# Designed miniproteins, single chains, continued (3), part 4

Each design is a single chain, and the fold is of that chain. pLDDT is the mean over its residues in the fold that is shown.

## One batch from the design tools (miniprotein)

Design m8114
Fold by ESMFold2-Fast:
Structure m8114 (fold): chain A 65 residues (1-65)
Amino acid sequence: SLDPAYLERLGRYFDRLREAIENNDIDAVKAILAEMERDGLVRVKRYWLDAENRLHLELEVRPPP
């Protein structure tokens, strides 16, 4: 089972990421993803913009240490 503190931290990053995406702040999205990868929480597999300029992310969640 995943540690609740780990899930809470991951959830905070996803909340920040969602807000940045909703604000169309691509620089903030990149910064948050880099922070999450540096913290070892996720690996960014791919990202792309669709025909409506909506950002799609494919992330691999890292197991907790």
Scores: mean pLDDT 75

Design m8115
Fold by ESMFold2-Fast:
Structure m8115 (fold): chain A 55 residues (1-55)
Amino acid sequence: MSEAERLLEELVREASRRFSPAEVAGIRALAEGWVEAGDEEMLEGLRELLAHLRA
């Protein structure tokens, strides 16, 4: 398991507590695209988004 996959699952879990199932599905699709791209900038964006949702 990669750090990106772990961040994605944490993001989806956090979003599931605050958003509708349809919105969570959209967030998952976006995050999966970023993980597939393998961009360091996108991984940093995931970390920032997760931190923001937890703040």
Scores: mean pLDDT 75

Design m8116
Fold by ESMFold2-Fast:
Structure m8116 (fold): chain A 62 residues (1-62)
Amino acid sequence: MEEAVQRLLELAERGDLEGIVNLVKEIAQKYGIEAARKLLETLRGRVSPEALAAAEQGILNA
């Protein structure tokens, strides 16, 4: 999960919203929706609203 946080921050910094959606979807499928939700809580206040919306979309599409 720590590596996933770093990867999401890197994608958010680059504005790679599609990459965020795909990564969060994979995390939800592999570790469960609750794990993906907990990951989003660690990103709150650290990334843009657009990046958070992309991450939520990844959970919904899992």
Scores: mean pLDDT 80

Design m8118
Fold by ESMFold2-Fast:
Structure m8118 (fold): chain A 71 residues (1-71)
Amino acid sequence: SMEQEKILEELKKDPNNEKAIKKAVELALELIKEGKYDEAIKLAEEALKIRPNNIELDYTLGLALMAKWLS
């Protein structure tokens, strides 16, 4: 949760921060792998509020939603 908050704060300060976007995607995928689907969904949704047209974040959200549906 603190790592999620840190990434989102970095992205809020600079929405064009590609490194922060990559960190958000990587953490969300790790959360999916750990079965923490709701946390992954929340992270991807919050990041998409800042970057609404980011393809990698949108794809990651789709993966988290599908994983939760199949669990």
Scores: mean pLDDT 87

Design m8119
Fold by ESMFold2-Fast:
Structure m8119 (fold): chain A 64 residues (1-64)
Amino acid sequence: GRGAASAAGSAAGAGGADAAGSRLIMEKYQNGPDAEAAAEGAAEGAREGGGDPLSAKTGMQSGA
C-alpha cells in the first residue's frame, strides 16, 4: 500500500487506541489520578496533536 494511506491509519488508530487504553490501565495500576493525568495529557496531546508522524509525512515539504 501507499505510505500516506498506511501511515494515516496507523497514526490515527494506533495513537488513539494505545493512548486511550493505556490511560485507563495506568490509572488502575498507579492507583492514582496523578498517573491518569499524565497519561491522559499525553494521550490527548498525541491524539489532538494530529499524530506527529502524519503531520511530518504530509508537511515535510511544507516545513521547508
Scores: mean pLDDT 47

Design m8120
Fold by ESMFold2-Fast:
Structure m8120 (fold): chain A 79 residues (1-79)
Amino acid sequence: MSRAEIRRKRVEEAIDTLPTDADGRFTREQVREIARLVFPPQNAIQQAFLDREVDELFEKYADADGRVTREQVIEAFTS
């Protein structure tokens, strides 16, 4: 299994632990929790990097309600 496939599986497993809305969308706080589960930060630099990645995801993909889809979260963390 490739590194991308292993990462995708980790993201999917983390997503499956969280509640979704009626459209299967996630809030910024839920995506930050997913990021922490998939990429546990060991220092402040790694934490800042994860926070930036989540912010960039929401700037690029967030809908009018400030939410993103499962596939957008997977793409952001597997790219």
Scores: mean pLDDT 75

Design m8121
Fold by ESMFold2-Fast:
Structure m8121 (fold): chain A 116 residues (1-116)
Amino acid sequence: MEVTMSGGGTVPAGGTAVLTGSSSASGITRMNWLFEPPNGPAQLVSLNGKPAGKGTDPRFSGSVSADGTTATLTMSNLQPEDTGVYRFGALGDGMSASSGTASMLGAGSGAKVTVE
């Protein structure tokens, strides 16, 4: 199982970054984007291509491909406060006869975005 990410780097203030995360896993039921600031806890940005947490800011938008394997996070009008590591996660549902659980299928190493 492989998770890939692209689109990090140094972006000027007011600029746009597009991050793409993909997973080769089957059984993906949830995809998320997390933001890890340099000094603070991880924050949810997007869930299944929809805004969540930090991503409810209208500068942020998300989408998921029709085949459910790739998630894209678009960030516009970036500010220095948006500097940090953005991580893609792919999650699936594990089921047994008695219970079902969500399982982490993979997470990328993270895309570092620096706004200056």
Scores: mean pLDDT 68

Design m8122
Fold by ESMFold2-Fast:
Structure m8122 (fold): chain A 103 residues (1-103)
Amino acid sequence: SLAFYYNGLGESYIKQGKYEEAIFYSQKSIDLDPNDSRAWNNLGTAYGKMGKYEESIKYYQKSLSLNPNNWRAWFNLGLTYQRMGDYQRAQQYFDLAQQAKAA
């Protein structure tokens, strides 16, 4: 699908460190398919890499509302809170990541 293609571009741009382009194509994917948890996860990652932690958290939470078994998104939330200095919330999300990975 076109949504899958745009999501793949978003992921590719993240790997290249081109986070603004990653956001642009991940958003195009979401505009076509708002229920694809992967596109929301890619937005979370791109915003997190840019230091925009509040947006990163919002988009990871949206991804997890669609796919709560995505242990990597739980882990990435933990890393985001750790970078913000919230070690208590970071540990809670790392624990959720371990639980999701074991399920």
Scores: mean pLDDT 90

Design m8123
Fold by ESMFold2-Fast:
Structure m8123 (fold): chain A 65 residues (1-65)
Amino acid sequence: SVSKEIAAKLQAIALEILGVAKKFELEGNKLTVLADLSTEEHRKAVEELKKHAESLGIEVEVIEV
């Protein structure tokens, strides 16, 4: 089984692979994602990450780059 912290980190990695997230950092229960929000598809991908992470009790902060 995967812990909630690892699940959120895996989603951040998936977004990075898609070229949406340039960097991510997990500190305790807070995930910070540096993301390219220049397109609607990228914004939707980040919103999906936020919804999933929040459902796991992880706070997500998105910084546009």
Scores: mean pLDDT 78

Design m8124
Fold by ESMFold2-Fast:
Structure m8124 (fold): chain A 54 residues (1-54)
Amino acid sequence: LSREQRIASLETARNILRVGVDIDRELGAPQEVIAANERAAEDLDARVQELLAS
C-alpha cells in the first residue's frame, strides 16, 4: 500500500473508534471499555503521525 493509502486507512479506523467512544458514553458503557477504545484511537493517531514523519 502507498503511504497515502495507509494514512487514509489508519485515519478512518481512528475516526470510527472516536465515534464509537462518543456512542458508548451516550449509552453509559463501562468506563474501562471507553478508556480502552480511547487508547486504541490514540495508538492509531500515533501511527498516522509516524507515517507523516516518514
Scores: mean pLDDT 84

Design m8125
Fold by ESMFold2-Fast:
Structure m8125 (fold): chain A 72 residues (1-72)
Amino acid sequence: AAAEAARLRAGADAYETLSKNMEEKHQKLKEEAERTGDPELKAEGDMYEKSATVARNEAARLRAQADALEAA
């Protein structure tokens, strides 16, 4: 139980790191798109924002599972 909860939390941390990296990429692309007016850079940035949201949701799900295991 404790080892499984720790593994789920490690997975959540990995997804949180991935989400932060994707959000940073989104911010850089957003700034470049605003500077250049390039719609492809905006579209790429929007994709990274969506991917960051998915990764954040997965991290939250894994943490909730770990919390449930520790509560049991």
Scores: mean pLDDT 84

Design m8126
Fold by ESMFold2-Fast:
Structure m8126 (fold): chain A 71 residues (1-71)
Amino acid sequence: MEKAVLEIGLAMARVLAKRGHYDEAAQLLEWLAEKSTDPKVREKIRQAAEAARQGKVDEFLKLVDEASKLL
């Protein structure tokens, strides 16, 4: 069930980032990108991981929301 794994993972990444754990959020998102078979979802998740590593909270949240809408 790819969709359920991605939905739970994206929610966990949001919680990690909200608590200031950006590196852990980025690592989780990179792992989720490997689980995604949809190229558009994968690309959005990878972009969100990069935003998390750079501490770009607004961009991170936007990209995570965009990835969730593609599920």
Scores: mean pLDDT 80

Design m8127
Fold by ESMFold2-Fast:
Structure m8127 (fold): chain A 62 residues (1-62)
Amino acid sequence: SLDELKKKLNELLSKLTPEQRERVERIGMQTALDLLQAGYSREEAEKKALETMIKEAERILS
C-alpha cells in the first residue's frame, strides 16, 4: 500500500545525511513529474516515485 511505502521511505530517510535526503527527494520528484507527463495517474506516479526513492535510499545505505 502507499502508506506502507511512505512509512518505509521515512524510516530510510531518517538514516541519511541532509544532502543524501535531498538527492533521494529530487529523484522522486523527477520520477513523479515524468510519469504525470507520460499520462499516468497521480496515484500511479506517487507509487512509482516512492518505490524509486526507496531503492535509491537503500543503495546509499548499502
Scores: mean pLDDT 89

Design m8128
Fold by ESMFold2-Fast:
Structure m8128 (fold): chain A 64 residues (1-64)
Amino acid sequence: MRRSAVLATSGGIYYAAGEPELAKEMYEEALKLDPNDKTTLLLLAKAYRAMGKYKEAEELEKKA
């Protein structure tokens, strides 16, 4: 549980730094620990949009 929150926070930092691929990796690890975390799903979708992967982002938004 706490590890998932730390990974999501790290992802947010990478996203803010302009590193959406690193943010994606952190959010994916967070979702492996808590796959139903809607907030993390939306953050991962945001990272996918920043990388130009709009269809993958849409799939994640539907799950959130």
Scores: mean pLDDT 78

Design m8129
Fold by ESMFold2-Fast:
Structure m8129 (fold): chain A 65 residues (1-65)
Amino acid sequence: SPEEKVEEAEKRLLELVKDKSKSPEELLEALFEAVDELRKAGVPEEKIEELKEKVEKEMLKALEE
């Protein structure tokens, strides 16, 4: 289902955010790739935006001193 695809993408992206070896650029590329995949799969934009906001929030938190 679309919701299962969003959940899978969220888990994958959050794991990448926790990976200390990943640069902000690599994290953004992974996010953009996941967003593109979800759009192609017919996931509603509202759910894609929720995912994007969650991942961006965790990325910002990881960049905090």
Scores: mean pLDDT 78

Design m8130
Fold by ESMFold2-Fast:
Structure m8130 (fold): chain A 85 residues (1-85)
Amino acid sequence: KPSKEELDEEVTRAIIIIQLAVGLNAAKKAGDEETAEMYRRALDAVEQGNFEEAARILEEVAEKHKGTDFAKLAQRAADIARELA
């Protein structure tokens, strides 16, 4: 049975990638190129194993879109990234 750390790294990494893809697609559909670029940077950070940077970027997206469903989506991804940081 994999360790809790190993399970967290593999499963949580998959979950965050899905959350980032959903957020990126939502930003692109809304024509928000600035937020789409932030999601691309967060995805790059996750691919490099830099979950602290990914969480920071996603928290910034959530704050920028405060009070919207989009902010809630970004905050969920940030919370997941924080667990890996």
Scores: mean pLDDT 78

Design m8131
Fold by ESMFold2-Fast:
Formats: structure tokens, sequence, C-alpha cells
Structure m8131 (fold): chain A 66 residues (1-66)
């Protein structure tokens, strides 16, 4: 599950960046995670749904912080 693992890593980076107020790094990491979602969905649709939900959550927090 390479795409799932990579997407999880990028979401973790985005979450840490948001916590630190680094909006540029958070935005870049979220974009990388989003770009991996189609491949993650092919590997594990259930896990990809969790990742997508996390993307929406972090994206909403990022938008509110801007």
Amino acid sequence: MEAVKKAEEYLKKAEEALANGDLDTARQSLKQAIDLLPEARKENPEKAKELRDKVVELGTQLAAAE
C-alpha cells in the first residue's frame, strides 16, 4: 500500500505544519496527499475514504486560518 502510506505521511506533515502556523507547508503537503488519493483508492477504497475525509478536515482548517 505505497500510495496509502505516502498520503498518510503527507497528511501528518500537513497537520504538523498547521499546528505550527506554517500554512505554506500545510498547503503543499495537502496537495501531495490529494494527488495520491486516486492511487490510494485503487489500493484500499476504505482507507482512501478515511484519507479523503482527513483531507477535507485539514483543508477546512487551512481555509479558516487564511
Scores: mean pLDDT 82

Design m8132
Fold by ESMFold2-Fast:
Structure m8132 (fold): chain A 59 residues (1-59)
Amino acid sequence: SEVEELIEKIRKLEREGVRAAIDGDWETLQKLRKELDELIKKLKEMVSPEEFAEIERNF
């Protein structure tokens, strides 16, 4: 589903963000944070507040 694809993409970007933070790559980290904000916003528009809370618990 589109929701499952979006969750997988968010998880992937979070992993990349951890790596960028460890490497001190501030430019990449800033770009990834912006992408994550957009994806999380899209996810919140696609699911109920209760469903979002369940998904966020599993991040």
Scores: mean pLDDT 81

Design m8133
Fold by ESMFold2-Fast:
Structure m8133 (fold): chain A 66 residues (1-66)
Amino acid sequence: DLIKQAQKLLKSAQHFRDSAEKLLEGARRDPGSRDTLLESAREMQERADENQSKSDKLINDYISSS
């Protein structure tokens, strides 16, 4: 259960990182939208970090309870 939940969070973190990468690429190609795209990329990276941290906690909880 905890491991399955951790895997779902890692998948979500990867989706957010992929989104951030696309936004960063957009910022490089469109100087007119750069600041907005960089802010959006930062938000996606923060979401990815949050999901990674939640996943790490679940894995640690699983190890501790096993």
Scores: mean pLDDT 83

Design m8134
Fold by ESMFold2-Fast:
Structure m8134 (fold): chain A 64 residues (1-64)
Amino acid sequence: SSMGIALGRALGELERARGRPPSAEEVRELALKHGLSEEQAEAVARLHERTGDLTAAGTYAALL
């Protein structure tokens, strides 16, 4: 989805800006800002927390 693509880009920019992988909380907040529901944002954040992989989280978000 367009929201998922935008979120994926924003996650990459956040990692670049912070010089580290985003935390699960940062991923959740960014997902909410990009128009995902609370449930979708929580799912993306949990996937990131479990995998440590922004690519996996971004891909999952793109399918929402």
Scores: mean pLDDT 73

Design m8135
Fold by ESMFold2-Fast:
Structure m8135 (fold): chain A 88 residues (1-88)
Amino acid sequence: GELLEKAEQLIEEAKKALEEGDYKTAAELALNAILELMKLSDNPDLINKGIGYALSAIGNLVEGDYKAAAETAIEGAEDLLDQLRELD
C-alpha cells in the first residue's frame, strides 16, 4: 500500500549503496526502512522480528563489519515488507 512506499524506496537505495561498496550508508538506509516498517504494524511478532534484525545489524556496525550490517539490515527490511504486504 501507499504507507509502504517510503520503506520500499529506502530498501532500493540501500541495495544501490551495497552494490557500490558503500556498506555504512546501505546499513543506515536499511535500518531506517526497518524502523519505518515497524511503525506501520501493531503485530507483536513483526515488531519483535524488526527489533531482532535491527539489533543484529547494530551489533555488526559496532564490530566494524559494515558489509554484514548492511546485508542483515536489507534482509530484515525485505522480510518485514513482505509480511506487511500480507497483512494489508
Scores: mean pLDDT 85

Design m8136
Fold by ESMFold2-Fast:
Parts: sequence; C-alpha cells; structure tokens
Structure m8136 (fold): chain A 59 residues (1-59)
Amino acid sequence: GSMLIEAAERDLEAAREALAAGDAAAGVTSAWHAYKLAKEHNPELAEEARRLLEEALAL
C-alpha cells in the first residue's frame, strides 16, 4: 500500500493499544494522526480513526 496508508494503519494500531491501556492522551494523539493521514485517501480507515478519537476523548 502507500506509505501514508501504512503510517495511518500503524497509528491506528497505536491508538487501539492506548485505549486498551486507558491512556487517553496517547489514544487521542495516535487516532488524530491516523485520521489526518487517511482522511483524503482511505475514508474507511479515516472513519475508524475518528471513532477511536471519540473513544479516547471520552476517557
């Protein structure tokens, strides 16, 4: 895949790990970065990142 999508996938995984650990700050940072990388090129990945961002903000 493109380097941007691969980077977004890594950040998305980091966001999931942060949420599982209860780390709101790390979750917000990783999810937001994934969203920014994916939003123009992969709408499904961007939507997943947006959901994780909302979950992190609710912690």
Scores: mean pLDDT 82

Design m8137
Fold by ESMFold2-Fast:
Structure m8137 (fold): chain A 85 residues (1-85)
Amino acid sequence: SMIDRVIEALREAQKVLEEKYGKDTKQPFSLLLNEVRKVMRSKGLSDDEIDLAYDAAVKAFGGLRPFDLYTAKEFVDGTIEVLKQ
């Protein structure tokens, strides 16, 4: 399904970001959002699939707060929890 493809791509994005920045390193929400979108696009996801992930991330973390800090795992886990609802 579309949701399963988005969840798989989010987990792949987590691995890429953990390799680049470290598993325990917290990054601004806006940076994680932009980097995740970039990874998803590179994996061939459609704009609709990327928008689904975007909307879920915004819902998970209370809206766009550019200076709120999360690990890649925290960002991806919260986004996936919303997608499974």
Scores: mean pLDDT 85

Design m8138
Fold by ESMFold2-Fast:
Structure m8138 (fold): chain A 65 residues (1-65)
Amino acid sequence: DLVEIARRLFELQEELKKFAEENNLSEEEIAEKHPEKIKEIEELMKKLKAEVKTAEEFRAVYEGA
C-alpha cells in the first residue's frame, strides 16, 4: 500500500529528473512539458501523506526525492 505509492512516486520523480538532465531543462520547464506527470506526482504525494503515520516519515519521502 504505502510502499507501492512510494515506489511509483520515486519512479516518476526519477523519470522526470532523467528527462530534465538529458534535455537540460529546469524544473519549471519540466512542469510545462509534462504537466500530466507533475499532476500524478502531486496526487501520489497526497495519498502518501494521508497514509503515513507521522509527518517526519512523509517529509523523508518528499524531501528525499
Scores: mean pLDDT 71

Design m8141
Fold by ESMFold2-Fast:
Structure m8141 (fold): chain A 64 residues (1-64)
Amino acid sequence: SLEEAIERARELARRAVRDSGGTVDPEKIANAVAKAVLDKHPDFTPEQKEAIREAALEAAREAA
């Protein structure tokens, strides 16, 4: 579901920021995470895809 994909994107973004030790730009981490999640959901609408990108970016910035 969209809600599950959003939560997965947030989880992955937070984990990736922690694992990077602050050496990688949170926006780059968010973009990579969003792409990985969206590659599994090609059927999502443009609006749903944007929600996932925003969720990943918000989580990455909060974890940084």
Scores: mean pLDDT 81

Design m8142
Fold by ESMFold2-Fast:
Structure m8142 (fold): chain A 59 residues (1-59)
Amino acid sequence: DLLEELERLKKLLEELEREAREFAEEIGKKMNLSPEFVEELAEALIERLKEALKKLLEQ
């Protein structure tokens, strides 16, 4: 079912985005980074994860 596959991919993407944001928060606290740098890091990680997921799905 295409709809079930779409739901699965949506949940996977949401989980990856959450993990990326949590990782950026942890690094930010350990490195004493500004909130702006933490957000920029989270966005960069999410972008990389989306690129990697797209590449895997298109193979």
Scores: mean pLDDT 78

Design m8143
Fold by ESMFold2-Fast:
Structure m8143 (fold): chain A 65 residues (1-65)
Amino acid sequence: VTRVVAAQIFAIGLGIEVGAPVRTEERDGVLTVTLEDVTPEQAERIRRALEEHGKQLGLEIRLEV
């Protein structure tokens, strides 16, 4: 499993947990995660989780809401 695939699975899991549609796109080693219909509090929690996970994988993860 690549770092990108691991991060995508993690992001999808977070979206399922909050009941929000998730889209992921990888470009030039950066993974962009797009979530819609989330509260600002959910977005901040997810952003922190993605940043921590990305740090552990050595991968830049960006959240768009």
Scores: mean pLDDT 80

Design m8144
Fold by ESMFold2-Fast:
Structure m8144 (fold): chain A 55 residues (1-55)
Amino acid sequence: SEVEKELRKLLEQGKTPLEAIRELMKKGYDLDEVLEALKKIQEEKATDEIPPGVL
């Protein structure tokens, strides 16, 4: 999806997951859509930290 592509790009630039979420929300993406994309990416890349209250 488009949000997944954008999220991967931000993470590859060295953004943290929280920073990437904020950037995508600034672009008008829904939080739930961004979190779903983040879950897919992290499933592929193994262990990344996610705040307990977010997922």
Scores: mean pLDDT 72

Design m8145
Fold by ESMFold2-Fast:
Structure m8145 (fold): chain A 57 residues (1-57)
Amino acid sequence: MTPEQRELLEREVEVSVEQIKLAVEVRFTGDEEARRRLDELAAESQRLAAELQALLA
């Protein structure tokens, strides 16, 4: 595994953890800003997955 792959995987884990925390926040508070942040993190996660696939190809 390359250092670049390692960094992308660690970032993906961090994004996933934050998505879970924000999903809990939205579930209990209905905070519109937290929901917007969740959407942003979902887009970031998809981008990181695409970059990781490109490196693994």
Scores: mean pLDDT 79

Design m8146
Fold by ESMFold2-Fast:
Structure m8146 (fold): chain A 78 residues (1-78)
Amino acid sequence: SAEEVLRELLEKVLADPRVSEETKERIKEIVEEALRTGDLRAAARRLTELALEHQRAGDDESAAIVASLGAEVRALAD
C-alpha cells in the first residue's frame, strides 16, 4: 500500500546519517501529515520546498536526498 511504502521511505531517511536531526524532524512531520490526511500531493510539494531550501543553503547532498523522497511520494500520489 502507499502507506506502507511511505513508512518505509521515512524509516530509510531517519536511518540516514547524512541527514541532520532538524531535517529528519521536518520530513517526519510532512510524512505523518500525509499518513493522517492521505494528501500525498501536499507532502510532495512540502518535500520539494524543503529540498529547495537545502539547495539555496549550498547543501546539495541533503537537497538530493529530500528531492528523491519528494519524487517517490509524488509517484505514489499519481
Scores: mean pLDDT 87

Design m8147
Fold by ESMFold2-Fast:
Structure m8147 (fold): chain A 117 residues (1-117)
Amino acid sequence: MISDAEQLAAMAELAAATYHSFGEKELALEVGMKLAEKALEIDPESAEAYKAAGYAYYLAGDYEKAIEYFEKAVEVAKTLGELASALENLAKAYEKAGDKEKAEEYRKKAEEARKKL
């Protein structure tokens, strides 16, 4: 069964992506973070909630904050799928931040995690 925290995390990522697609950058971050924070209030160790928060900041162009949240998602990941997804997003955030070495390192880790799925 999908938990309330997992549902809120999915809604956070969808809301951030949807508002961003309409050019509502500030609203994408605000709504995405509000839902992700509610998910973390229910489950403080939700990898999906940390990933959703990181994605909201990533879409907002705040790559430093995105990296912080994706690193936390990697730390609390309980499944290989959660780990692979968090590592893929962390690699993208490092690439946007200009850290090509870290981006490549995390891409390789994500690929290795995906091979085990």
Scores: mean pLDDT 85

Design m8149
Fold by ESMFold2-Fast:
Structure m8149 (fold): chain A 76 residues (1-76)
Amino acid sequence: MDEARRLLDQALEALRRGDYESAVRLAEESARLARESGDNRLTFQSLGVLSEAYGRLGDTERATQAGQEARSLMPP
């Protein structure tokens, strides 16, 4: 299994449990690996989880940054 995808699945599970700190860590690593592999879809999904988790933690600046990067990956 792609490690980036595995980390995304773990981040989604952490988000579902309300473990927002773990969701941030796992989603950041997933996004990093997805960017390195050029997987725009996986990067978009990981950044979406990251934005949600930061928002839940009250880190509005980081949530906004992740959301903006995710939007830049949308097809024209």
Scores: mean pLDDT 83

Design m8150
Fold by ESMFold2-Fast:
Structure m8150 (fold): chain A 69 residues (1-69)
Amino acid sequence: SSLQEFYDELVEKLLEFSKALKAGDLEKAEEIIEEIRKMAEEATNPGMKAMLEHAVKEAEKALEKKKQE
């Protein structure tokens, strides 16, 4: 299923983002956010687009919180 493959890819990117934040690799974390943002811009399915946009917003909040530590 294309939806399953999409979800698995998003989960993998979010997991890699979490690892980058824990390691203090803010540059890598920002790169992953941009990858998810690009996926959101290219998404034509409204449900997929909304999920990707939500993931970007949550990742941006986590990154900003990490920068303020």
Scores: mean pLDDT 83

Design m8151
Fold by ESMFold2-Fast:
Order: structure tokens, then C-alpha cells, then sequence
Structure m8151 (fold): chain A 82 residues (1-82)
């Protein structure tokens, strides 16, 4: 469905920003890392809005699991930045 495609698109955008945050952190650019983590969080919130509209329970659980994994990565990186 369109909702499934949009949720996955936003999850992929969040993943891209997490990767950029990891790269920035390794280079010592803490401000750039924080900017990318903030963008990742924004995209995951947008993904959740579309997930709530999905009626296929198995797809909904799969996409929610992907978001949970990415949130764990964001939290780990935020602790590195604290």
C-alpha cells in the first residue's frame, strides 16, 4: 500500500541520517552528528504516522521492529555525544 511504501521511505531516510551521524562522530564533528540524529528522529516520527494507517498486522510489526532497532542505534549514539 502507499502507507507501507511511505513508512519504508521514511525509515530509509532515518537510516541514512544515522549512518551520517556515525561518520560525523568518528570524524569528531559532534555538532554534525547531533544534526543528523535530530533528522533521523524526525523521519522515524513521520514513519510512525504512516505505520498507524497500515491494516496488515504482520507488515506493521515488521516496520515497527525496524523503527525500534533504529531508535536503539540513535540512543547509543546520543550517549556517545553526551
Amino acid sequence: SEYEQKALEYINEAFGHIVQAELALRQGDLEKAREHLEKAEEYLEKAREYIEKITDEEVKKLLQSMIDDLEARIEALRKELA
Scores: mean pLDDT 90

